# Designed miniproteins, single chains, continued (2), part 76

Each design is a single chain, and the fold is of that chain. pLDDT is the mean over its residues in the fold that is shown.

## One batch from the design tools (miniprotein)

Design m6636
Fold by ESMFold2-Fast:
Structure m6636 (fold): chain A 98 residues (1-98)
Amino acid sequence: KVVEEVEKAIEYLLKALDLAEKNNAPVEALAEIVSAIQYAELAKKYAEEGRNDLAIEFLERALESAKKAKELLKDDPETVKLIEQAIEYVKKAIELLK
Protein backbone atom coordinates (compact mmCIF):
# COMPACT_ATOMS: atom_id res chain seq x y z
CA LYS A 1 0.00 0.00 0.00
CA VAL A 2 2.81 2.47 0.88
CA VAL A 3 4.63 1.73 -2.41
CA GLU A 4 1.32 2.21 -4.30
CA GLU A 5 0.79 5.66 -2.69
CA VAL A 6 4.39 6.69 -3.54
CA GLU A 7 3.92 5.45 -7.14
CA LYS A 8 0.79 7.62 -7.49
CA ALA A 9 2.71 10.63 -6.12
CA ILE A 10 5.47 10.04 -8.71
CA GLU A 11 2.82 9.70 -11.47
CA TYR A 12 1.29 13.10 -10.60
CA LEU A 13 4.73 14.74 -10.29
CA LEU A 14 5.69 13.43 -13.75
CA LYS A 15 2.43 14.84 -15.18
CA ALA A 16 3.16 18.16 -13.42
CA LEU A 17 6.70 18.21 -14.88
CA ASP A 18 5.40 17.61 -18.43
CA LEU A 19 2.74 20.34 -18.11
CA ALA A 20 5.19 22.81 -16.48
CA GLU A 21 7.68 22.25 -19.33
CA LYS A 22 4.96 22.86 -21.95
CA ASN A 23 3.98 26.09 -20.14
CA ASN A 24 7.62 27.35 -20.06
CA ALA A 25 7.85 27.28 -16.25
CA PRO A 26 10.93 28.83 -14.58
CA VAL A 27 13.95 26.49 -14.38
CA GLU A 28 13.79 26.76 -10.56
CA ALA A 29 10.24 25.33 -10.56
CA LEU A 30 11.22 22.48 -12.91
CA ALA A 31 14.23 21.70 -10.68
CA GLU A 32 11.98 21.45 -7.58
CA ILE A 33 9.58 19.05 -9.37
CA VAL A 34 12.56 16.90 -10.48
CA SER A 35 13.92 16.90 -6.90
CA ALA A 36 10.50 15.82 -5.58
CA ILE A 37 10.42 12.94 -8.11
CA GLN A 38 13.97 11.84 -7.18
CA TYR A 39 13.23 11.92 -3.43
CA ALA A 40 9.95 10.01 -3.95
CA GLU A 41 11.81 7.34 -5.97
CA LEU A 42 14.39 6.97 -3.16
CA ALA A 43 11.54 6.75 -0.61
CA LYS A 44 9.94 3.97 -2.69
CA LYS A 45 13.26 2.05 -2.75
CA TYR A 46 13.73 2.33 1.03
CA ALA A 47 10.08 1.42 1.73
CA GLU A 48 10.53 -1.73 -0.42
CA GLU A 49 13.67 -2.55 1.64
CA GLY A 50 11.73 -2.13 4.92
CA ARG A 51 13.81 0.95 5.81
CA ASN A 52 10.83 2.97 7.04
CA ASP A 53 13.06 5.59 8.75
CA LEU A 54 14.78 6.49 5.47
CA ALA A 55 11.54 6.21 3.48
CA ILE A 56 9.90 8.81 5.77
CA GLU A 57 12.97 11.09 5.55
CA PHE A 58 12.94 11.08 1.73
CA LEU A 59 9.13 11.46 1.57
CA GLU A 60 9.46 14.56 3.80
CA ARG A 61 12.13 15.91 1.41
CA ALA A 62 9.85 15.16 -1.57
CA LEU A 63 7.03 17.02 0.21
CA GLU A 64 9.29 20.06 0.80
CA SER A 65 10.40 20.19 -2.87
CA ALA A 66 6.80 19.75 -4.11
CA LYS A 67 5.64 22.64 -1.88
CA LYS A 68 8.45 24.87 -3.22
CA ALA A 69 7.47 23.98 -6.81
CA LYS A 70 3.83 24.87 -6.02
CA GLU A 71 4.87 28.34 -4.73
CA LEU A 72 6.98 28.97 -7.86
CA LEU A 73 4.04 27.96 -10.12
CA LYS A 74 1.35 30.23 -8.59
CA ASP A 75 0.42 31.51 -12.10
CA ASP A 76 -0.15 27.93 -13.41
CA PRO A 77 -3.23 26.57 -11.56
CA GLU A 78 -3.42 23.35 -13.65
CA THR A 79 0.16 22.31 -12.78
CA VAL A 80 -0.39 23.37 -9.13
CA LYS A 81 -3.43 21.04 -8.95
CA LEU A 82 -1.29 18.08 -10.13
CA ILE A 83 1.38 18.93 -7.54
CA GLU A 84 -1.32 19.19 -4.82
CA GLN A 85 -2.52 15.68 -5.74
CA ALA A 86 1.08 14.40 -5.50
CA ILE A 87 1.44 16.11 -2.07
CA GLU A 88 -1.67 14.28 -0.79
CA TYR A 89 -0.24 10.90 -1.87
CA VAL A 90 3.12 11.72 -0.20
CA LYS A 91 1.28 12.63 3.03
CA LYS A 92 -0.71 9.35 2.90
CA ALA A 93 2.53 7.38 2.40
CA ILE A 94 4.15 9.10 5.42
CA GLU A 95 1.11 8.28 7.62
CA LEU A 96 1.22 4.61 6.55
CA LEU A 97 4.94 4.35 7.49
CA LYS A 98 4.53 5.84 11.01
Scores: mean pLDDT 90

Design m6637
Fold by ESMFold2-Fast:
Structure m6637 (fold): chain A 92 residues (1-92)
Amino acid sequence: SLNHLLLKGDVDETSKAIVETFKKYKDDIEALNKALGNVTLPIVMLKENGEEELAQKAREAAIAGLKEAEKQGVLPEKLKASTEKALQLSFS
């Protein structure tokens, strides 16, 4: 699961999983939004529960994966702004 990858510091594996998810759902905005929520929601929950180190580690892995998806051209522009805002709000 995502949490296991984050706890082991497997940023590259997490990044690959995010990119593959965006490639799989490229034409389905609802599925992409749900997948994005599965990336951002655990970060918010960890922060709200006071798990600051785990939340930061999860955020770093999520940012790396989203940047890789953007670099490969598989992150939709409509989701990029909302993703960046969600990650910033988690740590503001």
Scores: mean pLDDT 68

Design m6638
Fold by ESMFold2-Fast:
Structure m6638 (fold): chain A 75 residues (1-75)
Amino acid sequence: SLKEKITELIEKILEALEKGDKKTAAKYWKELVELLSQLPNGHELIQEFTKIMSIKDLEELKKKLEELKKKIESL
């Protein structure tokens, strides 16, 4: 499903960030934004995602991405 693809992309972003692979993380960020735009509430989700991206602390960034993933899984 679309929701499963979105949560898988968030997981791949988390893995890339953990490995310090900024290029791979950026690739999955672009794919995630494109998929989020296809949801009826996609603009709101993109705004939440963008705020998470601005988090300077890597551990807090990962925590907020995991929370977003769980939120999407519960929809």
Scores: mean pLDDT 79

Design m6639
Fold by ESMFold2-Fast:
Structure m6639 (fold): chain A 81 residues (1-81)
Amino acid sequence: MSPQEIMDEAYSKLSEEEQKKFEELENQILSGLLRREPFEKVEALIKEMVELLKKEAGLSDEDAEKVYKHLVEQARKFLAS
């Protein structure tokens, strides 16, 4: 599965309250990128989002690593532009 497919499946396993927390983290990541915040701040939010999926959606360490690397790569490319 692609990192996006892994995320979509994990999100579908979250409760309504957990989905809201996930969306709040996504919004914070997007806001941080648009504001050109330091990469380290954006990376910390990505780590929180992946950890939420591990704890609440049962995401494996292997799939969590794939999602983390994908999101970090996207964030790095955005901030380098």
Scores: mean pLDDT 86

Design m6640
Fold by ESMFold2-Fast:
Structure m6640 (fold): chain A 60 residues (1-60)
Amino acid sequence: STEERNEKIVALVMAGYSYAEVGKLVGVSPATVRRTVKRYYPTLPEYEQKLLEELLKDRK
């Protein structure tokens, strides 16, 4: 179920939620959300990596 949780975390970040908001929605710390996004980023298809980069560009 950690895989499904990680996919949910990435999807919520891509939907524009902050790490703190995603952490509250999923029930994990913001640090866990950030670590999950960083771990998943290199495993995503190139087009999804570009979408994440555009989202994070506006959010720092």
Scores: mean pLDDT 76

Design m6641
Fold by ESMFold2-Fast:
Structure m6641 (fold): chain A 95 residues (1-95)
Amino acid sequence: SLEEVKERALRTLKEAYELFSKYMTPEQKKKFEELIRAFEESDDVDEMIEIGEQFLKILTEVIKKNELSPEEARRFAALVIDLTGILYELELLKK
């Protein structure tokens, strides 16, 4: 269960990076890449939730400062919904 949630999270995060890295500053790209590695290496649910919240913060900054196409805006909304659901599933795994 945790492994499945983690795998779905990593897939969603990598998709977000593929779609939106072109709008990121060099500092945001570096932090996003560091957070993906930290998430991959983490076995602590609380740490994974904190990392997920940091991803949402970066993605929100990206959309706020850039003009997205309607398709990109829809993809962004879907990714935020998916990430929020994953964070909720991680909370449920905390016992």
Scores: mean pLDDT 84

Design m6642
Fold by ESMFold2-Fast:
Structure m6642 (fold): chain A 94 residues (1-94)
Amino acid sequence: MVLSGMTREQAIEYYLLAAAAGILELDSPEKREDVEAALRELARLAGEPLEVVRRRAEELARNHTLEELYEQYTDLFMEIKGLSREEFEALLAE
C-alpha cells in the first residue's frame, strides 16, 4: 500500500524501519533481497551511500526488538495518515 501524502522524511523513516525489521527477520533469501531493495530505496531517497544507510539500519536492528520496530512503524503509519489509534484499530477489524 502506497501512503498518499508521505513526505520525503517520512518515506526515509519508513524504509529505515523496514530494512531494520528485515535484518531481524533474516531467515530466508527472499528477506535478504527485500532488505537490499529497502536499503537501495533508502539510499536514493536520502541521497546517501548504500554503506551509510546499511550501517544505520543495522544499528537500529541491534538496538531494538522486532516488536519495537513494528510499534514505531505503526506510529509512523498513523502519523502519515492522520489516524487516531481508534481509527487505525477500526481499519484492522476488517
Scores: mean pLDDT 73

Design m6643
Fold by ESMFold2-Fast:
Structure m6643 (fold): chain A 68 residues (1-68)
Amino acid sequence: SMEEEKERLRKSIETLAASTSRELAVALLQREFGLSRAEAERIVDRARRGELTDEELELLLKRKQERE
């Protein structure tokens, strides 16, 4: 379901942001979701603060679908 996908994505991004360099996390989000550098930096910084919203996660899932 979308709810389960969002929760999985939240945990994945938060783990990535906590466990690797900011530069690497940004590069990986740009690659996976087609984000600009500024968008990816914003997502990483928010993930580190535990501030990712359901709306942001839903947008990321939609962007991934558009790239496939």
Scores: mean pLDDT 84

Design m6644
Fold by ESMFold2-Fast:
Structure m6644 (fold): chain A 74 residues (1-74)
Amino acid sequence: MSVEETLELYRATVENVVRLYELGKITPEQAIAVLERVKAALEGLKAAHPEYKDEFDRLIAEVDERIAKLREEL
């Protein structure tokens, strides 16, 4: 799997987690737990692939914003 394919999969994962939360299928705690795991994986990939730093930084920022919003619901 390429780095670009991996970025697409993580973006899809973030979108799906948010959608499941909005549909009431998962709790905010479950959504946050998945997003924090995604963020940790993205940080590791960013360190391993500095040429994709800007792409990883954008997705990490999006994940952070979604986690912050979900934490307001706790």
Scores: mean pLDDT 85

Design m6645
Fold by ESMFold2-Fast:
Structure m6645 (fold): chain A 115 residues (1-115)
Amino acid sequence: SRMDVIVELSMHRINLTVIRFTLGNPNASSEEKIQAMNRAIATIGQIASIAQQNGLLATSQQLTQIRDQLQSLRGQYVAAAQAGDAAAEEQVRAQSIALIQETIDLISQMEEQIS
């Protein structure tokens, strides 16, 4: 039902908000941030599928692009962490937070379009 889709999207929005806070936490380890990025990638993929199933094809394409960008950023984060490059880690972290925020904004748009 439409209500079931809205509930699922709201749960994904809450999960992404928690992931964003983990990435923004200076006390979180590199491993915790990598795990948060992995969860974001999986969650964004699920949201893209929901968009596709509800006929929101442009939104699904945007979410797929964000997911692919986040996968690239995750690879860059792992490389920066292995090199001890704190400046590169910070840059990738900030870019990842921006993509997660863009996804949260897209979920809000999807909720309005499906309602």
Scores: mean pLDDT 91

Design m6646
Fold by ESMFold2-Fast:
Structure m6646 (fold): chain A 72 residues (1-72)
Amino acid sequence: SKVDEFREAANKALREVFEKYKDMTPEERAEAIEKVLRELIEKYFPDQPPLPEDATLEEVIRRLAELEKKLR
């Protein structure tokens, strides 16, 4: 299903961030997670307007949560 494909992609991308996590500063961790979440939104929800570049990580997380709910 589209939900399963999304979850597999999210788990893979976040796992790659977490494998480098110990070598990252808190700022680098936030940036890496934000980048992954933005790329997931663009790939799995291409019809949605892009988030502003200055959107906070919290705003990116909220958008993704709202969009994931629509897949269920």
Scores: mean pLDDT 77

Design m6647
Fold by ESMFold2-Fast:
Structure m6647 (fold): chain A 71 residues (1-71)
Amino acid sequence: SLAALTELQRLFVELLDRESLSEAEAARIVELARAVPPEHHATVRQILQALVDRFPDDPAVEPLRALLAEL
């Protein structure tokens, strides 16, 4: 849904100000990303890649890497 994309973008901006990624935040990102329609997958990939690049050493990022491989 477009609502899922809007919420994903809002959460993404909030997460950029953080020093680490929590498991709960990573799970919410995955949930929102999976709810975004296929026509917006390019935007989802950009958000997921940016989060992986921001938190490369955080174990909570692994579900985001797995989802990127599926898209």
Scores: mean pLDDT 83

Design m6648
Fold by ESMFold2-Fast:
Structure m6648 (fold): chain A 63 residues (1-63)
Amino acid sequence: MLDEETRERIRKRLRAVNLSSSVFKEIAEEEGVSVATVSKVRKEMLEEEIEEGVRLLKEAVLK
């Protein structure tokens, strides 16, 4: 089970860097998790960012 603190560190690092497959491997090595785990966290972040961005844009347009 992935620790919440480790998940948060992965999220912060993914948000701060240009995205590539090599970055996923580096984060996995630094945090001691699998590349699949890093990829899953990134996918969850992208889904959250898309939903938040869509809602923010809808509010701006409807104003």
Scores: mean pLDDT 72

Design m6649
Fold by ESMFold2-Fast:
Structure m6649 (fold): chain A 109 residues (1-109)
Amino acid sequence: SLLEALKKAVEYAIKALEEGRGVSVTVDDDGKIEVEETSGPNLVTIRTGGNFDEAAAFAKELAEKYGFEYVELRPGTQGEGLDRLRAAIEAGAKGIILVIDTDAPPGSP
């Protein structure tokens, strides 16, 4: 499930952080997990449309539990989300959970 994949992705990022490694972990709507090494902060990215609200709620809970920063990118608030992401990176956040809403409102580019 998407939520099980999200939990596994965050646990992987925590393990990498404890080992002194930077990782970028991406989770898709189908629960596919992809991992890359990075020189930046540990980043867990979830891309979802129809499951956004459920994934966002769970991501916020995991972020609070593990002391990661929570960032969301939604249509109509992307600027705020991007500013928050930039601020977290500049502040030296140990980890970030980024939830991206892939649902576009009708007629949006």
Scores: mean pLDDT 78

Design m6650
Fold by ESMFold2-Fast:
Structure m6650 (fold): chain A 75 residues (1-75)
Amino acid sequence: MEKKELIEEIIDAALEGKSAEELKPLVQKARENGVTVEDVLSIREEYTEKLRKQGVPLEKINYAIAMTEALLMSE
């Protein structure tokens, strides 16, 4: 599976209101596929614009991406 798709899955789940604990299994799956915080940084701008075009508020997008980055950096 492409790293981008795994990152997008975590961000989308965070946007749906899933907690950090609920996101941990998705983060673990991403790590098993070699995803790092640098991979999130590389797609941040593109995915932010895509979500904004879908009507998602920027504040929610920023929160979801920050959560994804924090969980990938934790352990």
Scores: mean pLDDT 82

Design m6651
Fold by ESMFold2-Fast:
Structure m6651 (fold): chain A 55 residues (1-55)
Amino acid sequence: ADAAAEAAEKNKTYVQKILDDVISKETNEEKRLAIEETKKRYVEHQDALIAKIRA
């Protein structure tokens, strides 16, 4: 359903904004890299899910 895909895209944007804020405030390099990797995996997973919903 289109509404489900739209909701997933909005959630993706919201979570990315939160993670970007956390990354900006993190002074520990190892933790920052771990959060960036988590963000990358989250985005990839959400993009795959949205693609399946839209298919």
Scores: mean pLDDT 80

Design m6652
Fold by ESMFold2-Fast:
Structure m6652 (fold): chain A 75 residues (1-75)
Amino acid sequence: SDEWLNSLSKEEQIKVLEAEIKSLEASIEKKKAKLAEAKANKADESYIQAIEDEIKDLEKKLEELKKKLKELKEE
């Protein structure tokens, strides 16, 4: 975020990362609910695939944020 570019303290970076992780986890759960609904309603395969790809991308981002948070906390 732009706040990182302003040399946030380690403690501030941890808070920002924790907030981003929480927000991203909520987004993933919302997308998983949409995926379950799409599958139950026999939505188009392309639509289902698009949601699955979005979830995979978000999960990869979540893992990277968690790794960064762990690195900051280990300092």
Scores: mean pLDDT 84

Design m6653
Fold by ESMFold2-Fast:
Structure m6653 (fold): chain A 79 residues (1-79)
Amino acid sequence: GDEKKKILTNMLKKIDEAKTIDEIEKIAVEGMEKLYEKGYISDIDLGMLHLILAVGKVINDLDWLKAQVKKFFEKLLSE
């Protein structure tokens, strides 16, 4: 509903402003855990986020990780 959209939209703004991979991880994990506790996303969605974050840390590319996390959140907004 509207609350899910508001949370995801706020997360997208914070991800755009993030300057480090650690900031992206903190924003994404905290926001996704909140969405999960409220029943707006599945355990599969949480697993997909953790996979994206793990790959991002290996690649160590801030812009790549921002792009992947934003695509993932945009997909969740469309569902």
Scores: mean pLDDT 85

Design m6654
Fold by ESMFold2-Fast:
Structure m6654 (fold): chain A 76 residues (1-76)
Amino acid sequence: MREVEFEVREIKDGKLEREVISGPEGDKEKLRELIRALLEKGKLTPEIAEKLLEAIEKENLTLSELLARIVELESE
């Protein structure tokens, strides 16, 4: 399996915050689209994709939190 790399850090108003540039935060439909795209490309296993979709529904995840979860689940 291949690991997922992400960059989610930027400086806003003089402080370091984690923010995703490539997607609107809190948009569940965008987050699900990302997971489906990664699954279609074979970047995720179906088991990991299912867990991530569950997390999106249960938690108000940002894209950065979702990407961190992908890395965590792939390392298990």
Scores: mean pLDDT 61

Design m6655
Fold by ESMFold2-Fast:
Structure m6655 (fold): chain A 57 residues (1-57)
Amino acid sequence: PVTEEQALAELERQLAIRDRLGPSVANEFNGWLMGVIGAARRYGFARVEARARAALQ
């Protein structure tokens, strides 16, 4: 099972990749982030949900 800390670390790693690739991947990352938000809600990972929602802005 994945821990919230592991999920948060992977989210931050993916967001760093998005930032390096620039605006061309924004729509694909928004779709992925919506999936992350849904999964975080199901697992009760409040920190992951909040971070993913902030990343959509």
Scores: mean pLDDT 84

Design m6656
Fold by ESMFold2-Fast:
Structure m6656 (fold): chain A 80 residues (1-80)
Amino acid sequence: SSEKLKEMMKKAEEFIKKNTSDGKMSLEQFKKFVEELFKKKIDESYLERLFKLFDVDGDGKLDLGEVYGALRVLLKEEES
């Protein structure tokens, strides 16, 4: 839902503020954040492919906007 996505986006922003100095999540931080957010183990291969899909800059990290894109996909899968 739109409200659930907004809450997830706020949690992503807070995670980045607490855990990064450059405003971007590494792959390992992304995996940890997503598993903590959904409170379950998710296929690592799936998360790695999703990370690469949204790593538009190709720098091996996701900025806040790229994380938001990944969260939209994850929420749609969870609600299906």
Scores: mean pLDDT 81

Design m6657
Fold by ESMFold2-Fast:
Structure m6657 (fold): chain A 75 residues (1-75)
Amino acid sequence: SIAELLEQALKRAQGLAELAEKAGDKERAQQYRKDAVALTYALAKAKGDDKRAQELGKKDPEAAKRGEEILEELS
C-alpha cells in the first residue's frame, strides 16, 4: 500500500539523517530531516489522519507542500 511505502521511506530518511549527523554533514542531515517531516505529513494524509496532517502543516508549511507533492507522485 501507499502507507507501507511511506512508512519505509520515513524510516530510511530518519536513519540517513542520524548517519549524516554522526558524519558531521549538517547540510545533508537537515535535508533528510526535512524529507522526514514531509513523509510524516504524507503518511498522515494516506492514513486519513487529517487532524495530524493539519497540525504538521501549521508547524511546517513547506514540508506539508512537499508531502502533497509526494502523494501526487504516488497517485
Scores: mean pLDDT 87

Design m6658
Fold by ESMFold2-Fast:
Structure m6658 (fold): chain A 69 residues (1-69)
Amino acid sequence: LSEEMEREIRLAMGIMAIAVEKIEYENNPEMTKEEAKERAFERVDKVAELTEMSEEEKEELYKLAEERI
């Protein structure tokens, strides 16, 4: 895979992680918005660690988590 494709895959994985937490938040009335954001940040951190994501890519995903949840 090219470096560009690897970057796209890392971002896609992060976006999917955020989408999962958003869905869990929408389906769980006991979960607060802040809890959902915290869970999304934790999943982004895990994806970043597993995929060797740059700090810049990780910050971009944090912003998406805040915007979408």
Scores: mean pLDDT 82

Design m6659
Fold by ESMFold2-Fast:
Structure m6659 (fold): chain A 61 residues (1-61)
Amino acid sequence: SELERQRKAAQERLDKEMEEAEKFVKNIQDLIDSFIKTVENLLKAIEDIVRQLEELLKKLE
């Protein structure tokens, strides 16, 4: 029947929208995780620079 065809089309659209929403959430989570790791790496680099500066200052004293 025409109603069965319309119901199937509506279900397929809903399934696609839900899949796209799930992919969107996962992409946002992946971006956040990548950003956190980048910030952690930058903080470690800053700590290394600070340690090198402290070592230089000790030699100048």
Scores: mean pLDDT 87

Design m6660
Fold by ESMFold2-Fast:
Structure m6660 (fold): chain A 85 residues (1-85)
Amino acid sequence: MEIPDVSKMSPQEILDYVREQYDKLLTASDEEGRKIVDQLLEIGTQVTKRYLENRDSLSPEEKALYTASLIVVFSARDDLLRRQT
């Protein structure tokens, strides 16, 4: 699957997307789960970069949405790691 261009997404659209991918992870095989987590980690990197570059112009609401997206990404990674015994 192609990674979406997060530069064209709103903070809310990013959060909705990472939550949808996390929900897919919960029912995915270990192989599909790895692909989902790799995609989410790439998105997390792009979100972090965008947050840091635009910090002074972001509203408190936008900052909260970016932070929530990163929490979802890290939760997905941790869930995958628990599967790999």
Scores: mean pLDDT 80

Design m6661
Fold by ESMFold2-Fast:
Structure m6661 (fold): chain A 79 residues (1-79)
Amino acid sequence: GPELFKGKSLDTGAEATGVGRGGIEVGSPVLATLPDGAVLTGAVEEVLEKSETSAVAIVAATNPATGEVVTSVWKFERV
């Protein structure tokens, strides 16, 4: 089945859950929680560094309240 990854924004320190299959890849879904409790849904746009257990990736996520697309760099580690 799909693998769960814990993500952390390298820009903001916000936390996310990523879903991979053989690791994080382009198109992997990401669910990020902002410090105020708002949930952003996004996907991986670019993988900068990858292993089976970790990745550094660019994620684009949309804030459903504002329609703003937030793009940032995230570190993912398999749980």
Scores: mean pLDDT 78

Design m6662
Fold by ESMFold2-Fast:
Structure m6662 (fold): chain A 74 residues (1-74)
Amino acid sequence: SESEQLGQVQQLVDELGRRVAEILATESDPEVARARIDGLIAEFKQRLIDLGVDEDTAESIARTLRTWADERLA
C-alpha cells in the first residue's frame, strides 16, 4: 500500500533527521561532519529506492539534502 510506504519513508526521514542533528551537535570538525552527513544521505537515498521510491525522486531528495548540508556547514 502507498500509505504503508509513506509511513516507512516518514520513519526513515525522522531517523535521518535525528542522526544529522546529532552529528551537527557533537562533531566539531566541519569536514568530518560533512563526510558523515553525505554518507547518511547516500544511505537514505538507497533506502528510499529499496522501498520503491522512483530513482529520480530519490536523487532529487538527496540533492536537496546535500545542498542544505553544504549551506549549514559552509
Scores: mean pLDDT 83

Design m6663
Fold by ESMFold2-Fast:
Structure m6663 (fold): chain A 91 residues (1-91)
Amino acid sequence: SEEKEKIKELVLLKMRLMGAEAEVLVIENKLKKGIPVPQAELDTALANAEAVVKEAEEFAKKYPDDKEAQKLLERAKETLERLKKLVEEAK
C-alpha cells in the first residue's frame, strides 16, 4: 500500500536524520570542551547532513501536502546549518 511505503520511507529518513543530529552533538560537545575534531570527522558529518537534506527534499517533493515531510526537511536543514557553523568554529 502507498501509506505503508510512505511510513517505511519516513522511518528510514528519521533514522538517518537522528544519526546526523547525533554526530553534530558529538562535534559540538568536543568543541565546547576544547577537544580537537579531526577534519575527516567534520567531512563525514557534513556529507551525511547534506545527504539527509537531499533525501528530505525528495521526500517533501514526493509528499508536498504532508506536514511531517515539511517538518523533517526543516529539521534536516537546521541540522546542516548548525553543523556548518561548528565547522567554521573548528577552523
Scores: mean pLDDT 88

Design m6664
Fold by ESMFold2-Fast:
Structure m6664 (fold): chain A 94 residues (1-94)
Amino acid sequence: MTEEEREEEIREAKEHGEEELAKLKEGKSLDELVIASFEKLKEAIKEGKASEEVLEQTEKLLEEAKYLYKEGIISEEALEAAEEVYKLAEEKKK
């Protein structure tokens, strides 16, 4: 990768985040909130800080993510994040 390609990738990621934040302020998108929530939950589960109640809630969050994805409200990345969180929660229950 060239320095120019790296700078463009960083700029695109930053601009994409700003666009999602702007859409969120307008009440048009939940994608950024869903992804951020699942990433935070994933880290908590990996660190062993998630409660049993939180682990149980991951199933409901996955069902909500599937619904929002079918309605075109969230991205495939958000759905994948929800699935990873649910899988980790199930592993921790064993």
Scores: mean pLDDT 68

Design m6665
Fold by ESMFold2-Fast:
Structure m6665 (fold): chain A 90 residues (1-90)
Amino acid sequence: MEEEKEEARRRLEEEGRRLGREGAPVAAETGARMAEAMLRDGVLSAEEATELMVEAVRAAVEGFERHGEELERGSKELAEAVRRVVDRLE
């Protein structure tokens, strides 16, 4: 499904963009751009592009987990703080 491919690509780009501010893994961005370029050129089928993106996302998650540990912690901490405020407002 075309929507599913686009969603996978967007998620990969979104994660790369978020971490890019403080050092995103080059592999994640390269994977996304490569898949997009090859799809446009007709080199990759939709299935091949999806598989490449899934593999890139998997690698990005592992890379982000190691390099973005501090960034993820900050984001989780902020989300939890917001949740606590909302919970008290109930």
Scores: mean pLDDT 55

Design m6666
Fold by ESMFold2-Fast:
Structure m6666 (fold): chain A 74 residues (1-74)
Amino acid sequence: MLSEEIKKLLFEISKVVSETMALIEKYNVSQQVVDQIRDVFDQAMIKASNLDKKGLEESYKKLLDIHNEVKKES
């Protein structure tokens, strides 16, 4: 089973991804960003399955950086 900290990080990651995807759809942002989000998310799921909290935190930060970039393009 995943630790509580890993579960909390996965929840925050899912929230950021959902919010970013909604902005991409609303403002017709480049589909290249969608591919980048998918790659980072897939890697995050692998890190979570290995209980790599530090790696998962790095993936979360990367997704936050992408979210902020999308917000600026909106």
Scores: mean pLDDT 81

Design m6667
Fold by ESMFold2-Fast:
Structure m6667 (fold): chain A 100 residues (1-100)
Amino acid sequence: SPEEQALMDKALSDPEIREIDRKHSREEMEVLFRAVRERVPVEEMAERLREIDEKHIEEMRKALEKKGVPQEEIDKFVEYERRRAERAIEAAARYLEELA
C-alpha cells in the first residue's frame, strides 16, 4: 500500500536501517538457496525463515527506537514487516513444492 511503502522508504532513508535490511535479505537468500540445493523440507525452511525474520524485526525495532522514531510509527512498521515476511515464506514454500 502507499502508506506501507512511505513508512518503508522513510525507515530505509537511514544508512544503519538499510544495512540491517540488506543483512536480512542476504540471510533469507542463503536459506532459500540452501533449501533448493539440499532439498530441505518446506517446513524446515519456513521455520528457519521465521527465526531470521523475528531477529530482523527485533533489530529494526531497536534501531528505530534508538533513533527516536515515534512508537506508533514503529508499531506500524513492525506490523508491515511481519506481514511482508509471512508472504515471502508462503511464496518460498510454494516455489519449493513446485520443484518437488
Scores: mean pLDDT 82

Design m6668
Fold by ESMFold2-Fast:
Structure m6668 (fold): chain A 65 residues (1-65)
Amino acid sequence: SATRLLSLEEVGDTRTASATVNSEEEAKALAREHLGMENPQVRVFSDGSGMAFEGKSFLYFELSG
């Protein structure tokens, strides 16, 4: 698997992470596990980048092949 959490940062109430994932489901799992999201929303772009988010927490990701 090419799933990899690249960073995790906290500034005040804002939590941001970056990851490489194989699927949207892996992005949601990482967002729940590392950022405490309950019901992450996901947006995926045609270039293979995406974002899982909830409240002030954001997981920016890239889909690996």
Scores: mean pLDDT 78

Design m6669
Fold by ESMFold2-Fast:
Structure m6669 (fold): chain A 81 residues (1-81)
Amino acid sequence: SLDEKKEELLNELERRFLQLAQELLRKTGDIALWNAFMKEAAARIKELEKEIEEKKYSLEETRKAVEELYQEMRELAERLA
């Protein structure tokens, strides 16, 4: 299982994705698009959690992976808007 600090990083990432989704909804008015984005975000967080556990990432490696995933999802939100 993940340690508390790694879990905190994933929980903060989820909050940041919610902010991206809210901004996407504000710009587009498209509820179906918002739902699809949130579903993708949840799936990506779940896969990242597995990757962190399987590869036994350090806290710094976890921070890097979280930042990289956030950047990918932000770019996706920008393309969808």
Scores: mean pLDDT 87

Design m6670
Fold by ESMFold2-Fast:
Structure m6670 (fold): chain A 97 residues (1-97)
Amino acid sequence: VTPQQLQSQVNQAIDMLNQGQQANNQDPNQGSQIYSDLTKYLGQQSQQAFQGNPQLGQIFNLARGHAGSAGGQSSNPDLTQQSIDDALVYLQQAYDL
């Protein structure tokens, strides 16, 4: 993965996470759907990354887990925010690779 491709993939995931947070503040069902779409995206990126960069694959997989938790907890603002913050930490780690 080139640095530009990695940056684009991470930016897309961060954009989806931010869209999920904004949607969740208005309607937890909409937030949950966006987080579900994000978990699918991160799962695909993780599987592809494992072929050339296992460390990046693992980081995307960890971010996927936290995005999934945000979706499952969308009716609880504190738990959802913690899961969002954890996902962002992993996405920033991927960005710095």
Scores: mean pLDDT 80

